Designed miniproteins, single chains, continued (3). Designs and how they scored, part 40

Each design is a single chain, and the fold is of that chain. pLDDT is the mean over its residues in the fold that is shown.

## One batch from the design tools (miniprotein)

Design m9456
Fold by ESMFold2-Fast:
Structure m9456 (fold): chain A 55 residues (1-55)
Amino acid sequence: MKITIPPEDARKLAEAIRLYTEGKIDEAKEVFKELLKSKNPKVQKIAQSLLDSID
């Protein structure tokens, strides 16, 4: 099964990265944790990788 990242997940991912870039680490972590619950394995993998990076 091949699924592109839905606009909803893409928006959240972009927002989390922006928050992280602005130094709002705790807010970025919350958004990444939400993305870990996504049905899309690619989104989960990206979110987990970035969350681990900011831990």
Scores: mean pLDDT 76

Design m9457
Fold by ESMFold2-Fast:
Structure m9457 (fold): chain A 60 residues (1-60)
Amino acid sequence: MSVIEEAIKQLEEALKKAPEHLKPIFEEGIEKLKKAKTAEEVKKIIDELNLKVLKEYENL
């Protein structure tokens, strides 16, 4: 499995377990990963997604 395919699979599993308010963040991440062409782009997408999730937890 490619790095992109593995990352998409991991986010799809995370989406299934995510609270409703976080699901749009994971869905956006999956769509961006489907358009990614390099491992560096995958890393940037995952880093941005992690920052968005962290920001949601800071408001709790």
Scores: mean pLDDT 78

Design m9458
Fold by ESMFold2-Fast:
Structure m9458 (fold): chain A 58 residues (1-58)
Amino acid sequence: MPEEILEKAVKEVAEKFGISEEQARLALEGRGVPGVPAERLREIQLYGAEVIKKLLEE
């Protein structure tokens, strides 16, 4: 995935869920996020996948 797409997705996910950009990046990379429960992590990852899909479609 291009770094530019990841950076845009990170910002949108961070704003949507009220988390830091670092937490959003870890979630979108499929990593565990300190302070984020598994259920919320799944929600973040699903939303992030939709954002990435839209960004890749232009």
Scores: mean pLDDT 78

Design m9459
Fold by ESMFold2-Fast:
Structure m9459 (fold): chain A 75 residues (1-75)
Amino acid sequence: MKKKEEILKLLDEAIEHPELSPETQERIRAVKEVLEKYNLTEEQGLEAAESVIRILKKENPELAEKFQKKLDEIK
């Protein structure tokens, strides 16, 4: 469904974000690959995106709030 594509795009934006550590970018990339490879459900995609936001919040709370807003628009 269209929401899966929006979630994958959101994860891509996070992976490419210059303010994130390489370790965080690798974790997000792994999540995206799992979503793509296993053709996961929309609900599983949303849960994965929420997990990514929690990781972002530890390193950059302001960036996490921006991604949370984008995720809320997808929900």
Scores: mean pLDDT 77

Design m9460
Fold by ESMFold2-Fast:
Structure m9460 (fold): chain A 82 residues (1-82)
Amino acid sequence: MSPEEAAELARRHGEGLKAFLEENAPTLSREQLEELKRLLERYLEEAERLAADPSASPAERAAAREAARAAREMLEIIREAL
């Protein structure tokens, strides 16, 4: 898989998750939103590490950059819902 293909797939996946979260965040309890925030913060941290990892493939780094972007956007949605 090319870096461009990996980035596009990760971007589409992230957009789908973001749309799901935007739709469902208003129905979640404060406790559930706080748990999701914690999980997304950990996911963002791992994605940022992979994006900066020189031992990772170009495709992995490209996908990780898109994953980090999606995680930041999802965290903002959760902050707005809290």
Scores: mean pLDDT 84

Design m9461
Fold by ESMFold2-Fast:
Structure m9461 (fold): chain A 72 residues (1-72)
Amino acid sequence: SVNEEIAKVAEEAEEGVRSGKLSTEEAVEIVRRKVDELEEEARKRGEPVNAALAVGEILRVMATGLDVELAA
């Protein structure tokens, strides 16, 4: 589902932040851009996007980035 694809991208972005491969800003932008792409795809499929899930995943990536920054 579109919601599962959003969760997967967010998990990969979070791992990128944890490993130092991505900044928090880059990770958030990746997830946000993917959400925009998948919202358009969901619209074409007639599938609802769980906006709360998408926002929650973005906030989780941001929280991970804050933890990394505070540990530095």
Scores: mean pLDDT 76

Design m9462
Fold by ESMFold2-Fast:
Structure m9462 (fold): chain A 62 residues (1-62)
Amino acid sequence: MLPSEELIKAVLYFIQGVIAEKAGDLETAIKYYEMAAEYAKDVDPQLSEIARKKAEELRKKK
């Protein structure tokens, strides 16, 4: 069974969030993690939670 388009988008946005975070672009990382969480919420609730926690953690940093 192929993964859903929503799951593929969630994973891609999550990867973009990680790249932005490592580059020090916290605002861009937060946006990508939020998009990953939204796309994952119905197809992978665990990934959605992880992405939301990463966005919250980055918001607390600045």
Scores: mean pLDDT 82

Design m9463
Fold by ESMFold2-Fast:
Structure m9463 (fold): chain A 62 residues (1-62)
Amino acid sequence: SEIEKEIEKLEKEFKEEIEKIEKETKELEKNNASSEELKKKEEEFKKVLEEYYKKIEELKKK
């Protein structure tokens, strides 16, 4: 269905965004970044996750 294709596209975009944050977090860990810097990346991840679920919820209403 149309909605399923929109969800798949959104999932792909979300996966790419999460992978980018994950790579940045691994680089910070490798460089012995402070807990403050790691916490900030964790907050970015959480925000991306919340936006993704919000968009999925909107699509399910269509």
Scores: mean pLDDT 81

Design m9464
Fold by ESMFold2-Fast:
Structure m9464 (fold): chain A 75 residues (1-75)
Amino acid sequence: NPEIEELEKRIKELEKEIKEERERVKKLKEEVEKNPNDRELVNQYTAASLRLIGLEFERRLLEEKLAKLKAEEAA
């Protein structure tokens, strides 16, 4: 099923992006904790955190779509 294969591929790509963004958020959080008055670091941390939320939301939507398609094939 090419639709299932394409969704699985996109989910794997998102998992890589999420992993990279989580690492960036973690690093920025540590930098902000050391420099809490650095507005540029706080802004970068906020922006990265929002991107991570967006990526996790997209992954969830694709996982729900994949689950529905797999259930339809199994029925």
Scores: mean pLDDT 86

Design m9465
Fold by ESMFold2-Fast:
Structure m9465 (fold): chain A 74 residues (1-74)
Amino acid sequence: RADELMRAASDMLAAGASPEEVTDYLVSQGVPESAAREAVRLLVEADRAAAAGDIETALRHAERAREVVRKALE
């Protein structure tokens, strides 16, 4: 499910995986490549916003990433 995939993707990025490695993981789980790349881009932007102290923007980007994956799996 999208929530589980998003958690796994976030955990992989936190563990030092590259955006490309996380994209490949999502594609292996059935997410189309374009949606996987967009979701990973949004997660990276969420991490940048959180690092800057903009928690509201970070949560918004993370939710958008989840929506991209959810729609792609339907």
Scores: mean pLDDT 82

Design m9466
Fold by ESMFold2-Fast:
Structure m9466 (fold): chain A 75 residues (1-75)
Amino acid sequence: DLERQVKLAEEQVKEVEENKEKIKKEYPEAYETIEKIVELLKKAIEAYKKGDYEEAKKLIEEALKLQQEAGQEEL
């Protein structure tokens, strides 16, 4: 599960970086939050590669929480 989450994080980071200009144009208000999520995912990937599985898990959870909060328009 953690390995799969890390692979998905790598794909998400690559997708965002390759489409950075489009994301800035289409979602300017969300871009700052997306950039922060990407940084958390990059740190999680680095922690996983170092064998720090608990830290990687924590960083992925933080990124998911931030993503959920950013996408929540109501409460």
Scores: mean pLDDT 78

Design m9467
Fold by ESMFold2-Fast:
Order: sequence, then C-alpha cells, then structure tokens
Structure m9467 (fold): chain A 85 residues (1-85)
Amino acid sequence: SIEEEEKRLFQNPDKVVDLSPELRARLERGRKKIEELIQENKDKPFSEILDKVAELIRREARGFLERLLLTAYGMDLVFEYIKEK
C-alpha cells in the first residue's frame, strides 16, 4: 500500500509538488527517454544501466528539482528491473 503510493508519487511528481506546466512537460519527456534507455539496455549489467541513466539525466535535466525527480524515477525503474531477475 505505502510502497505503491510512493511509486505513484515518483511516477507522478505533480502529486508531491506544485509543478509548472513547462516543468511537467519536461519531466514527461525525460521519463520517456529513461524508459526507452532502460528497455534498450535490459541485457546490460545493472551498474552499466545505472551509469547510462545517470548520464541521460545529467544531459536532459536543467534544474535541481527536475534532476531530483528524474533521478528518483530512473532509480525506481532500474530497481524494478532487478526485481525481475
């Protein structure tokens, strides 16, 4: 229950903070890029996937809040990948 709610908050940050429409749109695009990167690299070691996600976020995020929220989302997705093994 609590874990499911926390997961939804990471996937929908607008439930946690009052986000501008512009930031929300950037987060949506960033999340899609993270999803695609993880999907394309599922056969790679966990450490390599983690490094690639961190690098993508470093390139795409423009501010502290965007970087924080994309990092939380990316870590959650990578953690779900581990659970599948």
Scores: mean pLDDT 72

Design m9468
Fold by ESMFold2-Fast:
Structure m9468 (fold): chain A 79 residues (1-79)
Amino acid sequence: LEEELRRLLEEVERLAAEAAEAVHAGDLRRAAELLERAAELAERAAELAEKLGDEELAEQLREAARRARELAERLRALA
């Protein structure tokens, strides 16, 4: 469970970095898709954090997921 959480967090970080690169390259649709995927994985990570008793981390991850979705919506509107 702890190892699974760490792997999900690493994947979320990679997707966020790829989304930033996509924005820099002007590919706003790709950036939005990557942010949506990152949000989905962040929600899964939040569920694992709750199961491990880390409610603070779970709340932070849910907040990050909400923000990522909001950014994705804005990027799609600009694309």
Scores: mean pLDDT 86

Design m9469
Fold by ESMFold2-Fast:
Structure m9469 (fold): chain A 66 residues (1-66)
Amino acid sequence: SNEELRERAVEILEKGGFSREHAERMVDSIIANKDNEVVIAAALHDLSEVVGEEAAREVVELAKSI
């Protein structure tokens, strides 16, 4: 479900060092902007700095599939 995909993305960010509130904001931003290549590229860069590139790509893929 979309709820399960969102929760998985949020959990990856939390395990990588984000607070729950910040993780939810980042995931929801990606969901809202999934067709905006500039926003997605910026999100991937910012997430990669905190959680690493592999985890950041997984989060973006999960959020874009919602």
Scores: mean pLDDT 86

Design m9470
Fold by ESMFold2-Fast:
Structure m9470 (fold): chain A 101 residues (1-101)
Amino acid sequence: SMKDEADELLLKGIEALKQGKYEEAVENFRKAVELSGGENPEALILLGRAYLKMGKYEEAVEAFERALKVNPNSVQAYRLLAEAYRKMGDEEKAKEYEKKA
């Protein structure tokens, strides 16, 4: 099923992430997101985390904001948005997202 295929891609991406292979992780997580029609919140969170590891903070924010559109009450997504904004030097946005977590 598409869910089984997405789960396989998530596992491959997680393994790549553990090995510091961030570009490979991004590729696998992007494919998992695409299989879900863009609506897999776990894949979006993992995609954003891979972008954070690469220093691609704007791309990480986009992925976490997409995860929040699918799951508006995601404490994890709010905390990760706070982390991304903090790394970008935006302490005011970081605190605002931390407050929503």
Scores: mean pLDDT 88

Design m9471
Fold by ESMFold2-Fast:
Structure m9471 (fold): chain A 67 residues (1-67)
Amino acid sequence: SPLELARELAKEFGVSEIAAILVLYDLEVLGLSPEEAAERLLQLGPVFGIDLSREEALELARAAAER
């Protein structure tokens, strides 16, 4: 399920499940590129208490897109 994938990504990258859910939504529902999903995570993440570097956000988004 999408929630199980989000949990696995959160565990692998040491990020919140919310970060993984936002990235998966942007990739799968909005059809964004990994680079666009990473940029949105950097912009929206602080609202959800998520503080990731650009490199961390991009790594998460690329990994999510490969699944």
Scores: mean pLDDT 84

Design m9472
Fold by ESMFold2-Fast:
Structure m9472 (fold): chain A 65 residues (1-65)
Amino acid sequence: ADKIKKIVEKILGVSPVTLDSNFYDLGGNGILLGFLRSELEKEFNIYIPDEEALKINTVQEMVEY
């Protein structure tokens, strides 16, 4: 959870970020979502398909993936 929060804070340039934080409400957009997906894939050594990335809105949803 803490690693995901730090990645989101880094991508959006905002702090603090909580599990309830909505990525788009914090100033996220499609381009920043692309960077977020890339960082999560690298950190956790996973692949996130485009359709799954579009369903991720909150930090909590990122943790549950």
Scores: mean pLDDT 73

Design m9473
Fold by ESMFold2-Fast:
Structure m9473 (fold): chain A 57 residues (1-57)
Amino acid sequence: GAMLERERREVLREIGETLRRIGDTLSEALAEIKKENPDIPGKEAFSKALERTREAL
């Protein structure tokens, strides 16, 4: 394959790893928030999880 194909595969792999890390961080933050506030509305819990994920980035 061309050099450009190899570079694209590497970039896609890095994007996949980054998305996986974001997903893992978001899931952990959401689980923690739910443990602290079991009755928290889903939208509010998700919003707080996004903020924590942003801080981790």
Scores: mean pLDDT 79

Design m9474
Fold by ESMFold2-Fast:
Structure m9474 (fold): chain A 68 residues (1-68)
Amino acid sequence: VDEAEVYEALLRMAIALGDFETAVKIAERALKEGLPIDKSLLEEAYQRAMEAGDEETAERIRKLLEKV
Protein backbone atom coordinates (compact mmCIF):
# COMPACT_ATOMS: atom_id res chain seq x y z
CA VAL A 1 0.00 0.00 0.00
CA ASP A 2 1.25 3.51 -0.81
CA GLU A 3 2.42 5.46 2.26
CA ALA A 4 0.04 8.31 1.33
CA GLU A 5 -2.90 5.87 1.36
CA VAL A 6 -1.96 4.73 4.88
CA TYR A 7 -1.84 8.30 6.19
CA GLU A 8 -5.15 9.14 4.50
CA ALA A 9 -6.80 6.09 6.11
CA LEU A 10 -5.42 7.06 9.54
CA LEU A 11 -6.60 10.65 9.07
CA ARG A 12 -10.11 9.51 8.10
CA MET A 13 -10.26 7.28 11.18
CA ALA A 14 -9.12 10.05 13.55
CA ILE A 15 -11.74 12.44 12.13
CA ALA A 16 -14.45 9.76 12.41
CA LEU A 17 -13.52 9.26 16.09
CA GLY A 18 -13.64 13.02 16.75
CA ASP A 19 -9.95 12.96 17.69
CA PHE A 20 -8.95 16.18 15.96
CA GLU A 21 -5.66 16.53 17.84
CA THR A 22 -4.55 13.14 16.48
CA ALA A 23 -5.83 14.13 13.02
CA VAL A 24 -3.58 17.23 13.10
CA LYS A 25 -0.57 15.15 14.17
CA ILE A 26 -1.17 12.63 11.36
CA ALA A 27 -1.56 15.37 8.72
CA GLU A 28 1.48 17.30 10.00
CA ARG A 29 3.60 14.14 9.89
CA ALA A 30 2.45 13.28 6.36
CA LEU A 31 3.30 16.79 5.13
CA LYS A 32 6.75 16.63 6.78
CA GLU A 33 7.32 13.35 4.91
CA GLY A 34 6.35 15.07 1.64
CA LEU A 35 3.14 13.07 1.23
CA PRO A 36 -0.03 14.57 -0.31
CA ILE A 37 -2.98 15.27 1.97
CA ASP A 38 -6.60 15.45 0.81
CA LYS A 39 -7.57 19.09 1.37
CA SER A 40 -11.24 18.16 1.79
CA LEU A 41 -10.37 15.95 4.79
CA LEU A 42 -8.55 18.84 6.47
CA GLU A 43 -11.50 21.14 5.72
CA GLU A 44 -13.87 18.60 7.31
CA ALA A 45 -11.59 18.32 10.37
CA TYR A 46 -11.43 22.13 10.67
CA GLN A 47 -15.22 22.50 10.52
CA ARG A 48 -15.82 19.76 13.09
CA ALA A 49 -13.13 21.09 15.47
CA MET A 50 -14.73 24.56 15.28
CA GLU A 51 -18.17 23.06 15.99
CA ALA A 52 -16.68 21.24 19.01
CA GLY A 53 -15.22 24.53 20.34
CA ASP A 54 -11.63 23.27 20.01
CA GLU A 55 -10.11 26.57 18.86
CA GLU A 56 -6.50 25.43 19.42
CA THR A 57 -6.85 22.36 17.17
CA ALA A 58 -8.87 24.31 14.59
CA GLU A 59 -6.05 26.89 14.31
CA ARG A 60 -3.51 24.10 13.74
CA ILE A 61 -5.71 22.64 10.98
CA ARG A 62 -6.04 26.11 9.40
CA LYS A 63 -2.24 26.38 9.21
CA LEU A 64 -2.05 22.93 7.58
CA LEU A 65 -4.67 24.00 5.01
CA GLU A 66 -2.32 26.85 3.98
CA LYS A 67 0.35 24.24 3.11
CA VAL A 68 -1.83 22.03 0.85
Scores: mean pLDDT 81

Design m9475
Fold by ESMFold2-Fast:
Structure m9475 (fold): chain A 79 residues (1-79)
Amino acid sequence: MKYYIDIEKISDDEALIKNIYVDPEFEDSGLLDEALNKAIEEAKKNGYKKIKFYVNPEDKRLIEALKKHGFKIEEKIEE
């Protein structure tokens, strides 16, 4: 599998994306951007108004990809 994303329902209008995997062989191919776009589209299609990501602060590539897709990066994770 080239990538997978684990989406968990928090409430009727909020989802948490806990696990994002992108095959290291394809890290420069834009596959992370594709994976994020598909996850966002699927969550919106399922009626989620808010999507949260739990990310490792050291994962700079993921943080930049999230910013590119319009996510706000917060210094503290709010529940």
Scores: mean pLDDT 67

Design m9477
Fold by ESMFold2-Fast:
Structure m9477 (fold): chain A 125 residues (1-125)
Amino acid sequence: SADAERIRALVDTMLVAFERALEEARNAPPSRRVAVLNAIRKGFKEQVKELKDTIKSSSLSQSTKDALIGVLNDMEKDLEKLLEKAIEAARAGDLEATDKYLEEARKKLKDYVNQMLAILDASES
């Protein structure tokens, strides 16, 4: 459906944007890293809100909407915690811990994206 295609496109855009933002954070000078990570956290929240609003206004079944919103809520909670840990590590000058939390966030995002895509594929079967 057109709604499922639009949601897939937004999910893919979110993944690509987040991966690019993480590379920017890793390549940022230590003095700028906290500011970059705070911008990533803000942008991520805005993208999740847009996805939720798009899902809620779509013509998808209520069960599909509930499943997608559930995954997005879990994703937002897990990634916010990891980004907060990365910001704290960056403030402490712990670059190794910062990179570790960002890589964990990237892997978690990819897992949640795969879950959302599987839900969308099942809704069109």
Scores: mean pLDDT 89

Design m9478
Fold by ESMFold2-Fast:
Structure m9478 (fold): chain A 87 residues (1-87)
Amino acid sequence: MKAEEAVELAERALRLAVEAGVPTEEAVEYAERAIRLGRELGLPEEILERAEEAARKEFDDEEERERVAKVAAAVAYGMELKKREAE
């Protein structure tokens, strides 16, 4: 998956999470769970690295961790949703 595809997936997952009423304050906890789920689901490390790299390029290093966590959570959410949709 290219960075462009990862960003699109993250945007869609984030939108769905917001529509579901997931608060931003919980993003850090969801990011940790999302990363764990991604690894358990066999998510390629390259996809996670590209998503983190894309977030890092868009945000300052000072706020990078927070933004990266949010993007990682969105990506993992998208992967989980895709799995349920394919069911």
Scores: mean pLDDT 51

Design m9479
Fold by ESMFold2-Fast:
Structure m9479 (fold): chain A 70 residues (1-70)
Amino acid sequence: SAEEAKEYLRKAIEALKKGDYEAAERYAVLAVIAGANEEAIKYLNEAGRALREGDVEKAIEYLEKAIEAL
């Protein structure tokens, strides 16, 4: 459900703030399984790109946009 997806994305954001990137990736996958829509998935892809570039703050911003899209 959208509510479950939002909760997983909030947990992903907290994991990123703690530097736990493995937990953040796990929660993002769970959000997709829980029912993240097409727009939210686009933001999750952008968050992944930002993390590969080392920009954690930008990744968090994209995860927040994904929550808003749900």
Scores: mean pLDDT 86

Design m9480
Fold by ESMFold2-Fast:
Structure m9480 (fold): chain A 59 residues (1-59)
Amino acid sequence: GPGANSAQSSYAGAAALSAAESGTPFEEAKRVAAERASQGKNSEEAGKLAEEAVRELGG
């Protein structure tokens, strides 16, 4: 769907791609990013949480 769903998907996808570059499996990174994004109360927070979770998974 449009709006927040689209933004959340974009952030999760971007975070997963960054993690994949570090050797983290893309599908696993996307799953963790999506889970964390759901915990965000705003689109911006969801994106930050997704990125942070994926970074920790890939680091």
Scores: mean pLDDT 68

Design m9481
Fold by ESMFold2-Fast:
Structure m9481 (fold): chain A 97 residues (1-97)
Amino acid sequence: MSREEILKEAEATFYYLAGRSYLEDGDYEKAVEYFKKAIELNPDSPLTADAYLLLGEAYYKLGKKEEAIRYFQKAIEVADGETRERAEKLLEEVKKK
């Protein structure tokens, strides 16, 4: 890995963690912003599936159902195991409402 790749990976991880913090605080607009930055900086990250899942949750909290559905679908496409199962469950719940 180059220094540039390592720095982008570290920066993407920082944005992901900041997005989670904003989501926990109920600042859903900033959570969306920071998760998008994390994904854009390192789309091949192991954290990208979780970032899509949490981005979907943030959009759902903002009342943006269509955006929430899109990001849950993206999470399902790139995730496996528990993260994929959580994304599938949340997708079903938002489609019912």
Scores: mean pLDDT 83

Design m9482
Fold by ESMFold2-Fast:
Structure m9482 (fold): chain A 79 residues (1-79)
Amino acid sequence: DGLRQVLENEKFGENLDKETLEELMKLAGIPEKYDKPEFTSLNGLSYELVKDKYHGIALEEAIRRTTQKIRDAAKKLGL
């Protein structure tokens, strides 16, 4: 429940073109072979990057930290 709220809280896919989202994915180091991420938010993207490394409450913390890194990367792209 808490994790789902975190994932939905940073929802932004509705306002971004695929091009912007793909650029953020590349900056985040998501493999090109990753077909269809079930996310439309920065927290969702962060979850895909850390879900295999962390569990429980540590996963939620890792998601927030990764989201901040993606935001910093987005600023470097002029987003």
Scores: mean pLDDT 60

Design m9483
Fold by ESMFold2-Fast:
Structure m9483 (fold): chain A 90 residues (1-90)
Amino acid sequence: MSMEMKITKAQLIEEPPETIQGPNDPPVEAKRTLAVFETNSGGIVLALVNVEEPKYPKMVIDAISVVGAPRELIEQIKELVKKWIEEYVK
């Protein structure tokens, strides 16, 4: 059986909440989270994730960067991270 890639460690680093407000709009609090993942294939995955207010419970993945992993596994690792984040928000 081929080695199945999986996330072995996940860390969420929350940045201070940022207030976004247009000149005539109510203030909206947006939280930006840097997610750091380790996989059993080696390497570190950095994902920038925007977490909106609880009234808009949607996590948006802005960017995923993979460092220190084999190039052929990068896309599979990105999909694994996306799935993990989606399951975390659910």
Scores: mean pLDDT 63

Design m9484
Fold by ESMFold2-Fast:
Structure m9484 (fold): chain A 55 residues (1-55)
Amino acid sequence: SKLEEELRKLEKEGRRLVEELSRAMEEGAPQDVIDELERRLQEVTEEIRRLKKEL
């Protein structure tokens, strides 16, 4: 279904964001970059939660 495909895409994005955030923190990226990645990860996590309620 379309919802299942969207969920799969969001889960992949979430994993990528976690990896990017971990790398940014390890490399000492600017706080603005870290904050932006955290914001995006939070948005993706909330979207996943909403879609799971619809399934």
Scores: mean pLDDT 85

Design m9485
Fold by ESMFold2-Fast:
Structure m9485 (fold): chain A 73 residues (1-73)
Amino acid sequence: MLEEALEYAKKGDLEKAKEAAERYLEAARPEAEALLRSQGLSDEEVAAALERARERAFAELEALAKASLEKKK
């Protein structure tokens, strides 16, 4: 669940946050691929969309972890 990844990121545990995000993305991959293909996307566009989603998730987790560190004095 992506919520679990966000929880770890808020605690500054970026490694566990990324692991939870990877598990979520892997579990959702077949359904996401099917949905994107049903929308008329090519195999290249599907691959690009999934990679972008992964990069986006990791960037958000990194931003949350950094914000958590900045708030701790």
Scores: mean pLDDT 77

Design m9486
Fold by ESMFold2-Fast:
Structure m9486 (fold): chain A 74 residues (1-74)
Amino acid sequence: MVELAEVPADAKTIEVVFKAEKVGEQEIGKIRVLADGELITEATLEGRVVAKAVGIALLLMAEHPEAKVSVREE
């Protein structure tokens, strides 16, 4: 699971970067969370990678209202 509690409270920018890969019939995703350009956490997502990445970004927007939060595919 992504460890969102490790994101600094004073972060100015938070970027959620994901990459979805198909391994057989399974969708496996990698997600990275960067704060002010520094890697904070990395996780593997199983299935629904885009929806999960967007959900993580929305949670980060709620927890860090003064930060600029973005989500993108690698």
Scores: mean pLDDT 78

Design m9487
Fold by ESMFold2-Fast:
Structure m9487 (fold): chain A 73 residues (1-73)
Amino acid sequence: KLSKEDLFVESEVSLYVMAGSIAMKQGDYEKAIEYYRKAKELAEEIEDEELRKELIEAAEKGIEEAEKKKKEA
């Protein structure tokens, strides 16, 4: 089961992913990339392998979409 430390980091990752999503909706793709990168960095600190992989994948997907939108602009 997840440690208290992992749960705290997961909450921080979720906040950055949400911030990235909000930036995406506002058209601020550079800020979205920044938030998603921070989410990925924090997710890499999670000890639970399954949760870590899930959160890294979510952050990487966000970075990819934001970079794609930025290049299209």
Scores: mean pLDDT 81

Design m9488
Fold by ESMFold2-Fast:
Structure m9488 (fold): chain A 86 residues (1-86)
Amino acid sequence: MKIIITFRNLTPEQITGHVLRAIGLELEGYEVEVKIEGDTLTIVIGGASQELVEEYKKYAEELAKRGAKVVITEKGDELTIEVTFP
């Protein structure tokens, strides 16, 4: 499965944290692409396991509980998550 997660309204500290997490996934053997555009960060994860997919869904739900605007779309072999911080 492919995971596409986009974060908007990030601080520089939050961008750094997410980039470090993406590097960790690459070191674990996942195919990871990162794109930074101002305060927006997009991470694309190829070959995601069912476990990793569920982890990202739970993470998105936790962010929504903390006041972020979250949109989750699952179609075919792709999971798209969009997160906008306050």
Scores: mean pLDDT 83

Design m9489
Fold by ESMFold2-Fast:
Structure m9489 (fold): chain A 58 residues (1-58)
Amino acid sequence: SLLDTVKKALELLEQGKSIDEISKETGLSPFQIGILSNLKQEEGISIDEFVERLEEGL
């Protein structure tokens, strides 16, 4: 599911994986991963909101 994909991307970010490596493993674009990283850095992330934005064509 898209939610599981986002959770995997978060795990890889915590592990210090590169954006390119995360993109290859999850299928998310580097741009999408950059947004996810910024959201995590600011407050902690609303995973549900990010998934909704991806479904809207982010």
Scores: mean pLDDT 76

Design m9490
Fold by ESMFold2-Fast:
Structure m9490 (fold): chain A 100 residues (1-100)
Amino acid sequence: VVSEGETITIPKAGTITFNVSFSTEELKAEVSGQEVKVTIKGVAPANTEVNLIVNGKKVASGKTDSNKKVTLTANLAPGDYEFYFEVNGSKTSTFKLKVE
């Protein structure tokens, strides 16, 4: 489990899957191989727009489903990145991402 501002390490370049959900818990991320499970504190009704921003650029966009979850994918080369989510225009805190 990784808190805001901490570094998430992805073991291999290529497609990374971000599974985003909303709850009363503080912002956190959990990494498992090429998957990042992100919990954002708050409430997002179904059809809420969620954007994935990497190094200041929008790389993926989606809408929450009936279970208030969204899956976003990004294809990244090896390197160091910063990412955050925008939820209906509101920005989350930033995570650091290292792709090996």
Scores: mean pLDDT 79

Design m9491
Fold by ESMFold2-Fast:
Structure m9491 (fold): chain A 68 residues (1-68)
Amino acid sequence: SEEARELLLEAAEAALRGDYETAREHARKLEEMGYTEVARHVLEMVDALRAGDIEAAARHWERAVEAL
């Protein structure tokens, strides 16, 4: 859905600027909408960014988009 795609993009933008709380909140909304796989990949992306692993974060982002 368009709303899920917008939430996913907003989660990525929040995570990239270090706003992990907002990214996790958007992931929670995605899960509540039934996009459980997308939400999981967003949370994995957040964890990778927190660890400084930009390459892993990019892979998790790709998986989130594919699950959408």
Scores: mean pLDDT 88

Design m9492
Fold by ESMFold2-Fast:
Structure m9492 (fold): chain A 68 residues (1-68)
Amino acid sequence: GKLVAVSPTTVRLPAAEEVRIVETGVVLRVGSTAEIEGFKVTVVDETTIETESPAGARVLHGKEVEAV
């Protein structure tokens, strides 16, 4: 699947408890924080990532993910 920015600071996940970003190998888990290309992000639920800034959401937009 792909990550999709749905608001300036919100990115949608494919509905899964854990996904891996194919390009970076970063694993996104519900309830955790991660850093992607210098941007801090929080996985708030199975479908939602919140970023601190619109730049973080733009960096995540379109990235390919696979289920873990």
Scores: mean pLDDT 83

